# Designed miniproteins, single chains, continued (5): the designs that were tried, part 26

Each design is a single chain, and the fold is of that chain. pLDDT is the mean over its residues in the fold that is shown.

## One batch from the design tools (miniprotein)

Design m16877
Fold by ESMFold2-Fast:
Parts: C-alpha cells; sequence; structure tokens
Structure m16877 (fold): chain A 91 residues (1-91)
C-alpha cells in the first residue's frame, strides 16, 4: 500500500540521515537558519528547535532515538506530500 511504502521510505531516510550526519555541522546550520527568522516557515522553525533540543541530549542512545523520531516524522510528511504532487501531475 501507499502507506506502507511511505513508512518504509521514511524509516530508511531517517536512519540514513541520523547514522551519516555530522552533528556539529547540523547544529551550526540550524543555528544559522534560526538567526534569519524571516527566511524560515513556522514548521521549519519548530523542526529546527526540536533538532537543537535533541542535539543537547548527552546520552548518545537517547540522542539517536530522539533525532530518529524527529526525522522520521518529517520524512513521512515530505514523502506523503511528494507522492500526492506526483499523482496530481499524472492526472
Amino acid sequence: SMEEEIERLAEEAARTVVEEMDLEALRAELEAALADSSAVTPLQRRLAEELLRALDIEDREKRYERLYEIFLEYAKEVYEKSLKAQKEKLE
């Protein structure tokens, strides 16, 4: 089903991002994005603030779990919107 495909793609994307990302580079990028508040949407601001809080978790495993949860939710939304947009282009 489409829901199963979205879940699979989101889980793969979230795992890859969390396992391969440079956490110091991510922090710097998020802080820079939030400094230009006029350039970010409310959704982008919320996501950046959640990610920065997750990066402050000292326990490595808990930090990984929280980052994974945040990216998983974001990836599911992105893939769902992408599939809807592709369907609208074909019809």
Scores: mean pLDDT 76

Design m16878
Fold by ESMFold2-Fast:
Structure m16878 (fold): chain A 58 residues (1-58)
Amino acid sequence: NVDKLLEYIKNGEEDKALELAKSNKAELEEHKDEIWKILEESPDFNVRRTAAKVLKLL
């Protein structure tokens, strides 16, 4: 699930990323550091917005 979540975030697939995060919150909240890295390092605004929304949900 983590790899799929990171793929959705990197592609700016916000709805899919949020749905996956909601259904697998307990597993995915352990990987917040990887999502924070995407938020800080990505040059793409849509990717950063998606990462931020996922982090707020987790």
Scores: mean pLDDT 82

Design m16879
Fold by ESMFold2-Fast:
Structure m16879 (fold): chain A 98 residues (1-98)
Amino acid sequence: SEEERQARLDELIAETQKLIAETNKLVDELKSKIPDLPEEERKRATEVIKNVEKGIKKAQDLLAEAQRTGDVELAEKAYNIAKTAKTVLEYELKRIEK
């Protein structure tokens, strides 16, 4: 139904925005740790940040289009990209923890 579709869209928008904010916080955390890393780990962490920032930008662009068009599938794609970006950052932060 249209009501269920609108509710799903609103939920995906809210959750995606939350994931983007959380991911940006993790990007800042990883950036703060880079100067203290060995050269090889610094290069890897920098590449992870670059890929994550690219993913977040894509998620933001898709989310903006979903908000403009009401397209739930675009919102779902944005959500999945943002969730993947957060997961990748959490993994990298855990990897460099020790």
Scores: mean pLDDT 90

Design m16880
Fold by ESMFold2-Fast:
Structure m16880 (fold): chain A 100 residues (1-100)
Amino acid sequence: MVEVFGRSATLPASLSEEEIIAAAVALVEETLRERGLTLTEPFRVTVVDRRPSLLVARLEARAVGPDGREYRVTADVIAVLDPARNSWRLDIRLTVEELP
């Protein structure tokens, strides 16, 4: 079984890459908690693209559900800087996949 969730946020333009990633992790952890999923490991972070106005990252971890089933958690993170609004637009696509 595979479930997909969308999350978004607006962040201050002053945030660092580390702070943007931390915000993304927090949103993903909140979503997993609401679904009754518990992380079994910390997120592995892969930065796919770094530009002055664009950050693309992938978060990967494993989780366990209340039924004891194991899940692969993948979050694709895109943050785009909007200079006109002095803010980062953060969009997250979270995929939760049951492990075989």
Scores: mean pLDDT 86

Design m16881
Fold by ESMFold2-Fast:
Structure m16881 (fold): chain A 87 residues (1-87)
Amino acid sequence: MKISREEALELAREDVENIEKAYKEGVLKTEEEILLAVLIMAQELMSLGASKEEVVEILEEVLKENPDLHEPVRRAIEEAIERLRKL
């Protein structure tokens, strides 16, 4: 079943909130672990039928709406966007 853009954006919001919480609680400790979590989320969205371009736009929107994200989480999402663009 192909995921809608709005449904994909809602899933990304929830997953980023969970990643932010995991970082705050010390479950995710390194920028590499955070980046891997973001990339796994991106792969899941693509497996549900989102295009790479749609996932990039979704991640950019999540960054824009969440200015209070901790710096390592923000950097990991930015790095994931750049890696997806190069694919």
Scores: mean pLDDT 85

Design m16882
Fold by ESMFold2-Fast:
Structure m16882 (fold): chain A 79 residues (1-79)
Amino acid sequence: SSAEEEEKRREKERWVALTGYFLIEKYREMGKEISEAAYERYKRAAEEVRKELAEDPEKLRELEERAEREAEAALAADE
């Protein structure tokens, strides 16, 4: 169904948003130069995901853990 396809798309978008935020945070921790505009954009995207999943904190935690692991894997591949 279109609703089921939309839900899967939203779930993927949430995971991508969180992964991007964790990746940008780790780049900043490594001393890489990140623009303030880029940082704020990723931060806002992650905050929006957290707001959308505010009523399901276990799902949010699972998604954040998966996203952080993906960000760490991306950093390892870039080194």
Scores: mean pLDDT 81

Design m16883
Fold by ESMFold2-Fast:
Structure m16883 (fold): chain A 77 residues (1-77)
Amino acid sequence: AALEKLAAANEAALAAGKALVEELRAAGASDEEVQRAAGLHTAEALEALADLAASLGLEELAAALRAEAAAIRARVA
């Protein structure tokens, strides 16, 4: 149940990220703009997934997801 909720949230985030990339490319965004937007979306998705993991008692997973999100944010800044 807990892992199923996390998997569903992750799948939704991946679908949203793909849609964002396709929309930006259709609008004529540069590869750099697409990469920055995709990175920010991924970091935000990981932060939301970490909050969900923490709410389910998966503290180690939550910490790992937050660390990855912070690393991505630092890279796209």
Scores: mean pLDDT 84

Design m16884
Fold by ESMFold2-Fast:
Structure m16884 (fold): chain A 81 residues (1-81)
Amino acid sequence: MVALPPVLRRVRIRAVADTLEKTEQAKNLIESLTGRDNVKVSPDGRVEATFDDVLESQVEALERELKTLGVEVEVEELPAA
């Protein structure tokens, strides 16, 4: 039986929060998957990270957790390098 290969994606994730507490929670969740060096935090409460070769299931889980925090989340697919 042929199993489907895992779907690897290159994505940019942006999370926008209206409070400092939500910004810190979003940053911590994103850092737990990608590491600190890939996470940018703006004074405006925006958290951005780029994931190279991440599993689709990991992106879906992170997006779900961020939405549960009540932050605005955007996932942008990037071209494969």
Scores: mean pLDDT 74

Design m16885
Fold by ESMFold2-Fast:
Structure m16885 (fold): chain A 105 residues (1-105)
Amino acid sequence: SMEESIKKFKEYLAKKGIKLLELSFSVVETSETKVSGRFLFKLEEDGRLIEFRVDVEHDYDKGITTLAVTEIDYETGKETKAEGLAEDVVVEETETFRVKVLPKP
């Protein structure tokens, strides 16, 4: 469920020493064939403010969930984006929080 996914995400962040400051969710589109939503996460890592935008789309006909993750660093204004199938989007274990799409095997 979405609530379980959010809990896992919060637990992951806490293990990395990252504080979740704000979380918001909006439904972008609903139809008989698709549902899409957007999550906005405002995070603090080592005194730095970072925003993640997570665009989620589920296609009922294909049975596929896709993610697009945009990271915004408020200090630098730098934006980075990763997108793909939900199963292919992973968080790297580095000193900083990073998200990337892995190539399909």
Scores: mean pLDDT 68

Design m16886
Fold by ESMFold2-Fast:
Formats: sequence, structure tokens, C-alpha cells
Structure m16886 (fold): chain A 94 residues (1-94)
Amino acid sequence: LVEHLEQLAEDLLERAREAIKRGDVTTALTLVDSLVVIADTLYFLGHTELAARLLDEAEELLREALKVAPPELQPRIQRRIEDVRGRRDILRAS
């Protein structure tokens, strides 16, 4: 299971980066949401370090998406950044 989650995360990261390069912010946000679910799953399975790395990568993607996003989408991206940061802080405290 963990190996399959890691491979899925790698595919989603690459797809999210390509979506951002195309300016397809909505697709990038959907892919980042999926990455966060994988990070949560890895954390519950005891893979805290892998979960933390995925959250760090998700935050980087969200910040890149914010640079190309229209003003109407920026609040949605900012909320996701706050959510990812909060999750990362919980992992550091654990």
C-alpha cells in the first residue's frame, strides 16, 4: 500500500507542476487536494517523514499556483496554504 501511495504521489506532483505551467490553476488545486489526502493517509500509517515531505511539496505547488492565479482564486489558494501549514505543524508536534 505505502509503495503505491508513494508512486501515486509522484504522479500527482508531476501533473500538478505541469498544470501550473499551463496556467490551469483549478486542475492544480484538485491535484494538490489529492496529495494532502495521501499525506494524511501516510501519517495515519506511521510514515510521518513521508507525509511531511508531501505537505512541504504541496505548499510549494500552492505558492507557485498563487503566482499565476486570477484574483478570484487567490483566497481559495491562501486557505489551502494555511491548511497545509497547520497539518505540517501537527506533524512537527507529534
Scores: mean pLDDT 85

Design m16887
Fold by ESMFold2-Fast:
Structure m16887 (fold): chain A 65 residues (1-65)
Amino acid sequence: MDEIDRAVAVVSLAAGVTTGVLEVGDFPWGPMHVRAEGTPEERRALLDEVVARLNAGERVGRVEL
């Protein structure tokens, strides 16, 4: 839960603030790289996808739009 909350916060920041690559080093499986380019709607869809994958138990290491 704590790790999922952190991932959601990071992806939400990427979707809401800037287009770029984010690296979060606090995950047990290593850093998570998120690249979110495109419209706010596309970045929101990416956020929803990442959250769904994490909730399914996937070790998300890289996400690109």
Scores: mean pLDDT 57

Design m16888
Fold by ESMFold2-Fast:
Structure m16888 (fold): chain A 57 residues (1-57)
Amino acid sequence: SVELFEKIASEIDEEYAKEVGKRLKEAQAKSPDEFKRVLQEEVRRYIELKKLKEELA
């Protein structure tokens, strides 16, 4: 769900989580296919940001 992903993303940054939630909601309003595409992109970005945060810590 969008809410669950926002909660996970907030572990990196609250502002980032809000922006992700906004993008996912906008994509969901367009179509299920667009939502799936954007969700996959955001999941990849989350993984990369999490790795960077761990490397910088």
Scores: mean pLDDT 78

Design m16889
Fold by ESMFold2-Fast:
Structure m16889 (fold): chain A 66 residues (1-66)
Amino acid sequence: SAAEGLRRGAEAAAEGAGTAAGTGSWDAYKHGLADPNEARRAWEAAARGDAAGAAKHAFQASLSAE
């Protein structure tokens, strides 16, 4: 389904942003460049089938200082 595809895309984007950007989001988190709370919200939104919310939170996780 479209929702399933978008959910998987959001999950892959969150993983890719964390892993590809610097050997995981751990380094970004230490430098205040990633927000684990937004990453969690992205995952929760994806689990609910809220693809738009999942994508928004995944993007925010990669930008936020937390």
Scores: mean pLDDT 55

Design m16890
Fold by ESMFold2-Fast:
Structure m16890 (fold): chain A 80 residues (1-80)
Amino acid sequence: SPLEQVRQLLEEMRKLLEEARKAVEAGDRETAVRLVGEMVRIKNEIHRLMETLPEDERRQVLAEVDELDAEMQRLMDEMA
């Protein structure tokens, strides 16, 4: 289902965020930039799928999507 696809992509995003944080801590900017690029791709797919969800299902994942979007933005701000 599209809702299950969003949940799978949210889990993938969490793993990439963890890996990107480790790259930032290690001073590996090239790896961090590459991982952020992959996260942007996944974020775009999550948002695309959310547009196809019924309102009740969209509400179920909205908080997690917003939280991960905010964490990604904070990581990007730390890299700037």
Scores: mean pLDDT 86

Design m16891
Fold by ESMFold2-Fast:
Parts: structure tokens; sequence; C-alpha cells
Structure m16891 (fold): chain A 81 residues (1-81)
């Protein structure tokens, strides 16, 4: 399903981010595909998914652990819906 594919992409993004291995190319690929898949989800699911990507971007650019933790929390909230 689009939700399962989107969750797998967000998990890949977060695992690589948490390991310090998330490349710019990986991030751009995941961001684009998540935005595409999110259009087929509910407004709440889309909002959580896009917010998770935004916080992951902040963590990647600024080496902000709190932003990375926030992105993880958003993905777990999305999974619980």
Amino acid sequence: SPLEELLALLEEMLEKLEAGELTEDDFQRIRQKVAELARSLSEEQQRLALAAVLYAEDALRNKDRAAAEHARGLVERLRAL
C-alpha cells in the first residue's frame, strides 16, 4: 500500500540519519517519493509524513539530535494511525 511504502522510506531515512550515513542523494530521493506517496493518504497522515521529512532535513543540515528525535516521534505517530 502507499502507506506501507511511505513508512518504509521514512524508516530508511531515519535509520541512515541516526547512523550518520544519510547522504544528500538519499535524502532528496526519499523526500520526493514521500511527497508523491503522501498525496494518496489522509490529510493527517500527509501532515505527519511531511513534518517528519522537514525535521529530518533540519537534523541533516544542522546536526541537530533533537530534530532527529522529533522526526522519529512523528514517524511512530504516523505508524500508530
Scores: mean pLDDT 90

Design m16892
Fold by ESMFold2-Fast:
Structure m16892 (fold): chain A 81 residues (1-81)
Amino acid sequence: SMEELKKKIEKAFETLTDSLIAAVKAGKLTEQQAINAVEQFAEYLKREIEETVSDPEEREELIEAIERKKEEAIERIREVA
């Protein structure tokens, strides 16, 4: 369902962002490397949505959710680096 997809997207971004922040704090990744990882993940998810969601309106809503979560993740990374 749409609600299940949104929750999956949110959880995936949360998990990735937490891992990237931990890596930046540990000196294993630069801020820019962490941001690049978030951007690549967002592009991957948008492609998956385009291939799996046939309804254009639902697709647009999910892509907007991905873009919003991407921006939130980047802000969190910038705040800790």
Scores: mean pLDDT 88

Design m16893
Fold by ESMFold2-Fast:
Order: structure tokens, then C-alpha cells, then sequence
Structure m16893 (fold): chain A 70 residues (1-70)
């Protein structure tokens, strides 16, 4: 189950990077944080991964809205 979550996040990040290459650093950081959380199982790693996912989602949404408004 957790491995499937990691795979889904990785695929989403790849898709988002293709649409908005400028988010590549934050998307890669999110994927790496998720992998570390899976590998270590620590509360801190999961907290970092969740925070990174939220930040990446907000940036993608903002870019998509600006593109749609243009």
C-alpha cells in the first residue's frame, strides 16, 4: 500500500514536471521525502513528505490557474 502511494506520487510528479518544468526541484524533493519516509518509517520523515506534497500541489494549482487565465 505505501509503495503504491510512492509510485503514484512519482508518476504525478513526472506529469507535472512535463507541464511545468519549473516545478521540477520541488517535485523531486517531494518524491525523495516520500521515499525516505517509506524507508525509515519515522514520524519526522512522514511529516516532511506531507508538507512537501502540500507545497507542490499549491504551486501546480497556481501555475495552472495562471495558464488558464492567459
Amino acid sequence: MLKELYEAVKKSAEGAIKLFPEIRPIAQETVEAMKKALDSGTEEAFKEAAKKVQEAQEEIRRLAEEAAAA
Scores: mean pLDDT 74

Design m16894
Fold by ESMFold2-Fast:
Structure m16894 (fold): chain A 100 residues (1-100)
Amino acid sequence: SLDETIKLFRLAAASTEVWTALRLVERHPEDAAVLERAREMAIAALEDAIEIAKEENLSEELIRELEELREELKTATPEELEGLLRRALEALERVLKEAV
C-alpha cells in the first residue's frame, strides 16, 4: 500500500513534468533553450514511467509505446516536439490508469 502510493505519486510527478514541458513548448516554440529543457524533462519522466511499468508488469504494448516515444524525443525536430509531448502525456495517463 505505501509502495503503491509512492509509485502513484511518481507517475503523477512524471505526468506533471511532461505537462509542464508541453506548456513550455506551446508558450516558447522558437526558443531553442526552452525546447531542449522540455525534451530533457520529458525523456526523464518517460524513463521513470518505463521503470514503474516494468515493475508493475503492465502491458508489453504500453511499455513499447513509452520506449518508442523516449527514442523519438531524443531525435525530434522542434516542429515534432509538441506532438510527441502530447502523445507522451496520453501514454502516461494510460500508465497511471493501468498501475492503479
Scores: mean pLDDT 87

Design m16895
Fold by ESMFold2-Fast:
Structure m16895 (fold): chain A 85 residues (1-85)
Amino acid sequence: SQADLVQQIEELLRRLEELLEEARKAIKEGDIEKAQKLVDEGQKVLLQIDDLMSQLSDEQQKQFAPRVGRARMGLLDLRDQIGSK
């Protein structure tokens, strides 16, 4: 159901946001290997979110778009920080 999809996306977004914060902390601490593993895990979570998002109505996609967009930008920023090393 749409409600089940929404709940799954909410849980995956929380997990992704936690991974981003852990990765930022790892970079701050100089643990680039840990940061890379967390970013790689976050990329897998984002792919799952994108798949579930494609199954939502246009209305619900628009509601999630800003939060998903922020998480996507966060991953790109972290990847850039790691790749510049």
Scores: mean pLDDT 88

Design m16896
Fold by ESMFold2-Fast:
Structure m16896 (fold): chain A 100 residues (1-100)
Amino acid sequence: SAEEVVKKILESNDEERIELARKVVEEAKSIEELVKKAKEIFKIMKRIIKETEDPEEAKEMAYKMVEFFQEIEDIAKDKRVKKLKDEAMEELEKILVEKL
């Protein structure tokens, strides 16, 4: 499930990514489940971005992940989701800088 979501994020255009984020939020039974799912998605995506040798491709993947998490935060409006998104953005920035 989390791996399938990651694949869809990477293959998505902006509209598809917004709808995917909405579906992930709607399918979660609680904020705790949403945060757990988002952490799993981020862990998989972080690994893929870190393993991507092309800096421009890695940057594009990171931007898609940031946009996905921003949409989840906007829909959920929960402080735990905001904290997770902020931490994810910081980690992605560090990974991208190391690839330059």
Scores: mean pLDDT 83

Design m16897
Fold by ESMFold2-Fast:
Structure m16897 (fold): chain A 73 residues (1-73)
Amino acid sequence: SLTEAVIAYGERELRELAASYADKVPQEELDRLVAEAVARIREAARAAGGDFATSMEAVGQEVARFRAAAEKL
């Protein structure tokens, strides 16, 4: 489904971003941040129903939130 495709895309983007912090942040913390972000993307996509733009906006917001959280650690 389009919803699952957006979630998969978001997870891939977040995992690639996590790899860029691997030398700074413990892997266990990065894995937790990715899991939490993916869960929020899934919730937002579900709440958005068929709205692709809203679901993709949620991915962008979670990428920004991940960066802020990782830089705080």
Scores: mean pLDDT 85

Design m16898
Fold by ESMFold2-Fast:
Structure m16898 (fold): chain A 96 residues (1-96)
Amino acid sequence: SSLETVERLIQEAKEMSAQLQALVNELRATSDSEEVQRVIEELAEAQQQLADTVKTLKDAVERGNGMEFFQAYLDLLTLLGEATKLAARARALLEG
């Protein structure tokens, strides 16, 4: 797989992580409710999963392992999809 594909996915993951962090900041300003705290924890977990998968993807590129790269690539796409759903849920809480 090309370095350009890796750079693009890493950039998308960084952009998603920044979006999730902005949502955490807004939710913390909104309420200390148990529901809001649970969503903040889910957002933090999603940020960690994105960071871990980006590291795996980078390691696969460094090793030149195409199979490991492909698996990490698919995992990152799945996590980006789940993070997008979580961001929508967080935004719904902010909208009331």
Scores: mean pLDDT 84

Design m16899
Fold by ESMFold2-Fast:
Structure m16899 (fold): chain A 85 residues (1-85)
Amino acid sequence: GKKAADTLAQAEKDLQDTIEKGKQDTEVNGKAEESVQAVKDAGREAAARIREAIGDGVMATTMEQIMLGRADDASKEILDIAKEK
């Protein structure tokens, strides 16, 4: 329903904001480890919020996988940014 959709949108936004900050911080200071940890934590938080909003089921599991996958991909990008420094 609308409440679940709103929660997904907010969780995606919070995760994306953390990803962009992590990329920017790593580009400036080269501290990939801190940024990677923050992004992974944000991914887990987004997944937990989706689970709480929707409950148990295939929809919640799919959305959790999307959030965790986004965090994993962003973590790899952040590590690559640090390697270029």
Scores: mean pLDDT 80

Design m16900
Fold by ESMFold2-Fast:
Structure m16900 (fold): chain A 62 residues (1-62)
Amino acid sequence: KEKLIEITKRVAEELGLSEEQKKEAVEIVKKSESPEELIALARKLKDKKTAEALGRAVNEYI
């Protein structure tokens, strides 16, 4: 889980997300118990950039 948080922070930075968007992405990772749950939570986001960062982080992690 820590590794996925680290990857999420790096991907968010590379995609140019704001500090607020980065915090939201990390919070979603911490709340999720599986990659499937993480993707489901990301799909509910209004912010497409944060959703994209989460999807890329999951793909890199697995």
Scores: mean pLDDT 77

Design m16901
Fold by ESMFold2-Fast:
Structure m16901 (fold): chain A 93 residues (1-93)
Amino acid sequence: MPRAKGLLVLRVDPSVDPDRILKAAREAGEEALRRVPGVVDVVVSVDGDTVRVLVWAESPEAAREALETVARGIRERLPDAEVTVESLTVDPL
């Protein structure tokens, strides 16, 4: 049962193909859902150069770890692109 909600907002270099951004974001989200214990759900949305990631987790610590895992996963998949963390917020439920 989710006890925390997390939101990550990333800005990606606008020279990067939007399809590459979407693929990287989806794969990173799936990795976080698979590998981070206590993660209930991960929802990824991409609007141009902006990536938004919503996570629901059983603890604030799991939500934060999931968001950090997604940010790292996107950076690893787009190594030549600038990826900036605009915000990372975790709220208890």
Scores: mean pLDDT 84

Design m16902
Fold by ESMFold2-Fast:
Structure m16902 (fold): chain A 71 residues (1-71)
Amino acid sequence: MSEEERQREIENVRKEIDDLEKELAAATSPEQLERLATRAYMLAVVAGTLGDEESYERAKKLVEEIEKRLA
């Protein structure tokens, strides 16, 4: 893809991670946490593919945090 497309995708991933962090703070049910974990995992994969290490690490930590809440 073009560099412009790659940068837009990175920006979108970062916004989705920000939104997910807010949703996680408001989550009250195991079902919500499971859905957020799936989204965080997918965001980590996409960020890794794009080479955005910051977003990858953020998404990975969100998966870990959600798993702790589910335990």
Scores: mean pLDDT 83

Design m16903
Fold by ESMFold2-Fast:
Structure m16903 (fold): chain A 102 residues (1-102)
Amino acid sequence: SAAEAALAALREALEAVKKAIEAAKKGDVLKLIGYSLRALGELIEAERLLESVEDPAVRAALEKAIEALRKALKAAIEGKVEEAKKHLEEAKKALAEAEALL
């Protein structure tokens, strides 16, 4: 089902966010950027799979995760590793919220 495919994409996004946070802890900016991009790609896929979902809470959680990942990527590209990590933690919380609602 579309919901099962979306759950799989959300779980892949969450794992990528966790790996991006670990890269940030190690100061590995290239891996931080790479895993953040992977997380964003999986989350955009999940949003497309869930475009017919009329639940405002699910949509709000997905939008929060996308915004947090965009801010994390910008901070990472600017070399602001601690700022990127804070936004990745926000994305992690929003992704967990979205998964719990499905």
Scores: mean pLDDT 86

Design m16904
Fold by ESMFold2-Fast:
Structure m16904 (fold): chain A 111 residues (1-111)
Amino acid sequence: SEEEKLIEKAKEYGRKAARYQVQRDLLLNGARSHELLAPYSPIHRETAEDLRAVADKYQEKYNELKKKLDELAEKVPDKKEEIYKEYERLLEEERRRAEETREQALKDLLA
């Protein structure tokens, strides 16, 4: 149905938005770590600036996708709660994957 297509498209925009949101947060955390080390080497300042620039681009993509999600959710008001609950679920999944990846990388470095 047309409603099912709108819901599917809204959920897909939500999935992409969640990924950009989590990846932006990862880049910002990386930038902050490099900023703390910037007094010790110019490479850390440059790396922090580059990471923030990429985070800004991911923020723009997130804003665009979130706007599209919101516009589609308004077209299916009876399913709006379902769409946003799925977005929150996907956001938590992306955060969990990021944490698992960091934990595994740390374990590999300590092995």
Scores: mean pLDDT 86

Design m16905
Fold by ESMFold2-Fast:
Structure m16905 (fold): chain A 106 residues (1-106)
Amino acid sequence: MLPLVQHAIEQLRRMAEEEPDERVREALLRLAELLRKETDPEVIETVSREAGFAAAEPDVEVAAEALETLARLLEEEDPERRREIIESLEDPVVRELAERVARVLE
């Protein structure tokens, strides 16, 4: 595993341990597992940064949706399907975050 990937996973798991909301915690743990397969430093750094911003959102529903969306984008290999995910998002904060992450994905 790349040191950058290990650091990102440890950071996400640490955030999950301190998170009182179950949905946010589960989404952070899901992102940590998905990052194990990533090899692109730009993807790893962008996802780690955006997950930090999402977890800091004062609205826990927005935070959970943002983190769940990040996980969904990382699991989706088809760029057309990722576009459909982004187009389905109603919250402007979640959509902007998804657009930033999609920009570094193929």
Scores: mean pLDDT 82

Design m16906
Fold by ESMFold2-Fast:
Structure m16906 (fold): chain A 66 residues (1-66)
Amino acid sequence: TPLPVVVLDAGTLRQGESRTVSITLSDGSVYDIEVVAPEGATGTFTTPPFVPPGADHAYQLVFTVV
């Protein structure tokens, strides 16, 4: 079975600001990802491409994007 790769939009962030973006899994559960803008960076941010966890694999992902 192919693994889906997704990118989530975090919208506009100012330096030091964070925003939680969410994806709904096939079982109806929600997976939360925190996107953090580093110092000196302001603009529109997304998550890097990632494979969402399966229904039996729950984990928290936190990362900084520029």
Scores: mean pLDDT 63

Design m16907
Fold by ESMFold2-Fast:
Structure m16907 (fold): chain A 97 residues (1-97)
Amino acid sequence: MSKEEFEAEVLIALATMQLYLARKIADELEKMGYTEEAKKLREKIDEVQALIDKARELLNDPSKVEEALKMAQEALQKAQETVREGDKIYEKARKEK
């Protein structure tokens, strides 16, 4: 395994873990009655999941490892942004009277 291939695999794993957290936030929002907010968060989760799936596909081609690494980096960044947005919505939901 090349260093770049290994780095891409690690980033994909981290992005996948961030999406797991985002899904848990969406589930909690739905239980609290914030159905539309949960739906929008799930749509963003699906977009990031598609990016993760594409990065994994690119890793099957040794000539595409650099492209896969860039896509894995973008996937992690967007996954982190999705969790941050979910946390912000959840905090606001808890403070609403």
Scores: mean pLDDT 87

Design m16908
Fold by ESMFold2-Fast:
Structure m16908 (fold): chain A 94 residues (1-94)
Amino acid sequence: MALELLDEAIRKLEEVKEKLKDGSPLVQQYIDQALEDLRKAKEALEKGDFEKARLYISSAMGYLEMAKRYSPLKEELDELIKILEEAQKVIDAA
């Protein structure tokens, strides 16, 4: 379940990145950092390192909040943050 939520978040964030490709370089940087952290979170989950997975998800959420401040796609970014909050809850319950 948590891996499926991370895969969904990565896919949706890649779609957001494509929509914002002609936009703010600062927003693109935050999105790229969030994508890197989500990929690292997925790797940590696959290794059973739930502590590292939570840290990377929290880091990615921080970058998405920063991207949301400067982006017209505020609703799509907010939906992504909610998916990541759910992923953290699933990991904490495991």
Scores: mean pLDDT 85

Design m16909
Fold by ESMFold2-Fast:
Structure m16909 (fold): chain A 68 residues (1-68)
Amino acid sequence: PSEEELDAEVYLALAEIYVTLLKNYPMSPEEAERTYQKALELADKASPVFPEDAERIKKDAEEAYRSK
């Protein structure tokens, strides 16, 4: 894989981790907002290579954040 593809895979995996943290772990409102923003940022960085996965993660992040 190219370095761009490897970077995108890492960003996608990190975004999924942040969504999992946001969904499953207790957080202050400030921590939840920071975690949500990080998930969106990482998904956006992965979107040039994995647009469908990035959109799915962004939707999951929005749902998880709204549940806090």
Scores: mean pLDDT 83

Design m16910
Fold by ESMFold2-Fast:
Structure m16910 (fold): chain A 107 residues (1-107)
Amino acid sequence: SRVEELLRRALEKLREARREVTNVLKGKNREENRKKAAEYMREAERLFREAGRLSSAKQLFEDGARDAESARKTLEEIKNVTQETAAAISIVGADTSAELARRKVEE
C-alpha cells in the first residue's frame, strides 16, 4: 500500500540519519554530517506525517514525526557529546514508533 511505501521511505531516512549521527559522534566532519542528519530527519518527519494522513494508525505516525522533529532540533542545537547522544536516542524513538505503525497497518 501507499502507507507501507511511505513508512519504508521514512525508515530509510532514519537509517541514513543514524549513519550521519554516528559519524558526528566519531568527530568526523561534524558540521557537515550534523546538517545531513538534520535534513534526513526533516524528510522522515514529512513522510511520517503524510503516512498518518492516509492511515487509521494516524497517532503512531504522528508520534514518529514528533520524534523525528525532536531529533532534528537536537542535531541543529548540538554543543557537546551529551546532546549528540540525545539526538541518537530520539532517532531510536522514531524507529520504534515506525515499527509499531508498520505492525498495526499489516494487521
Scores: mean pLDDT 70

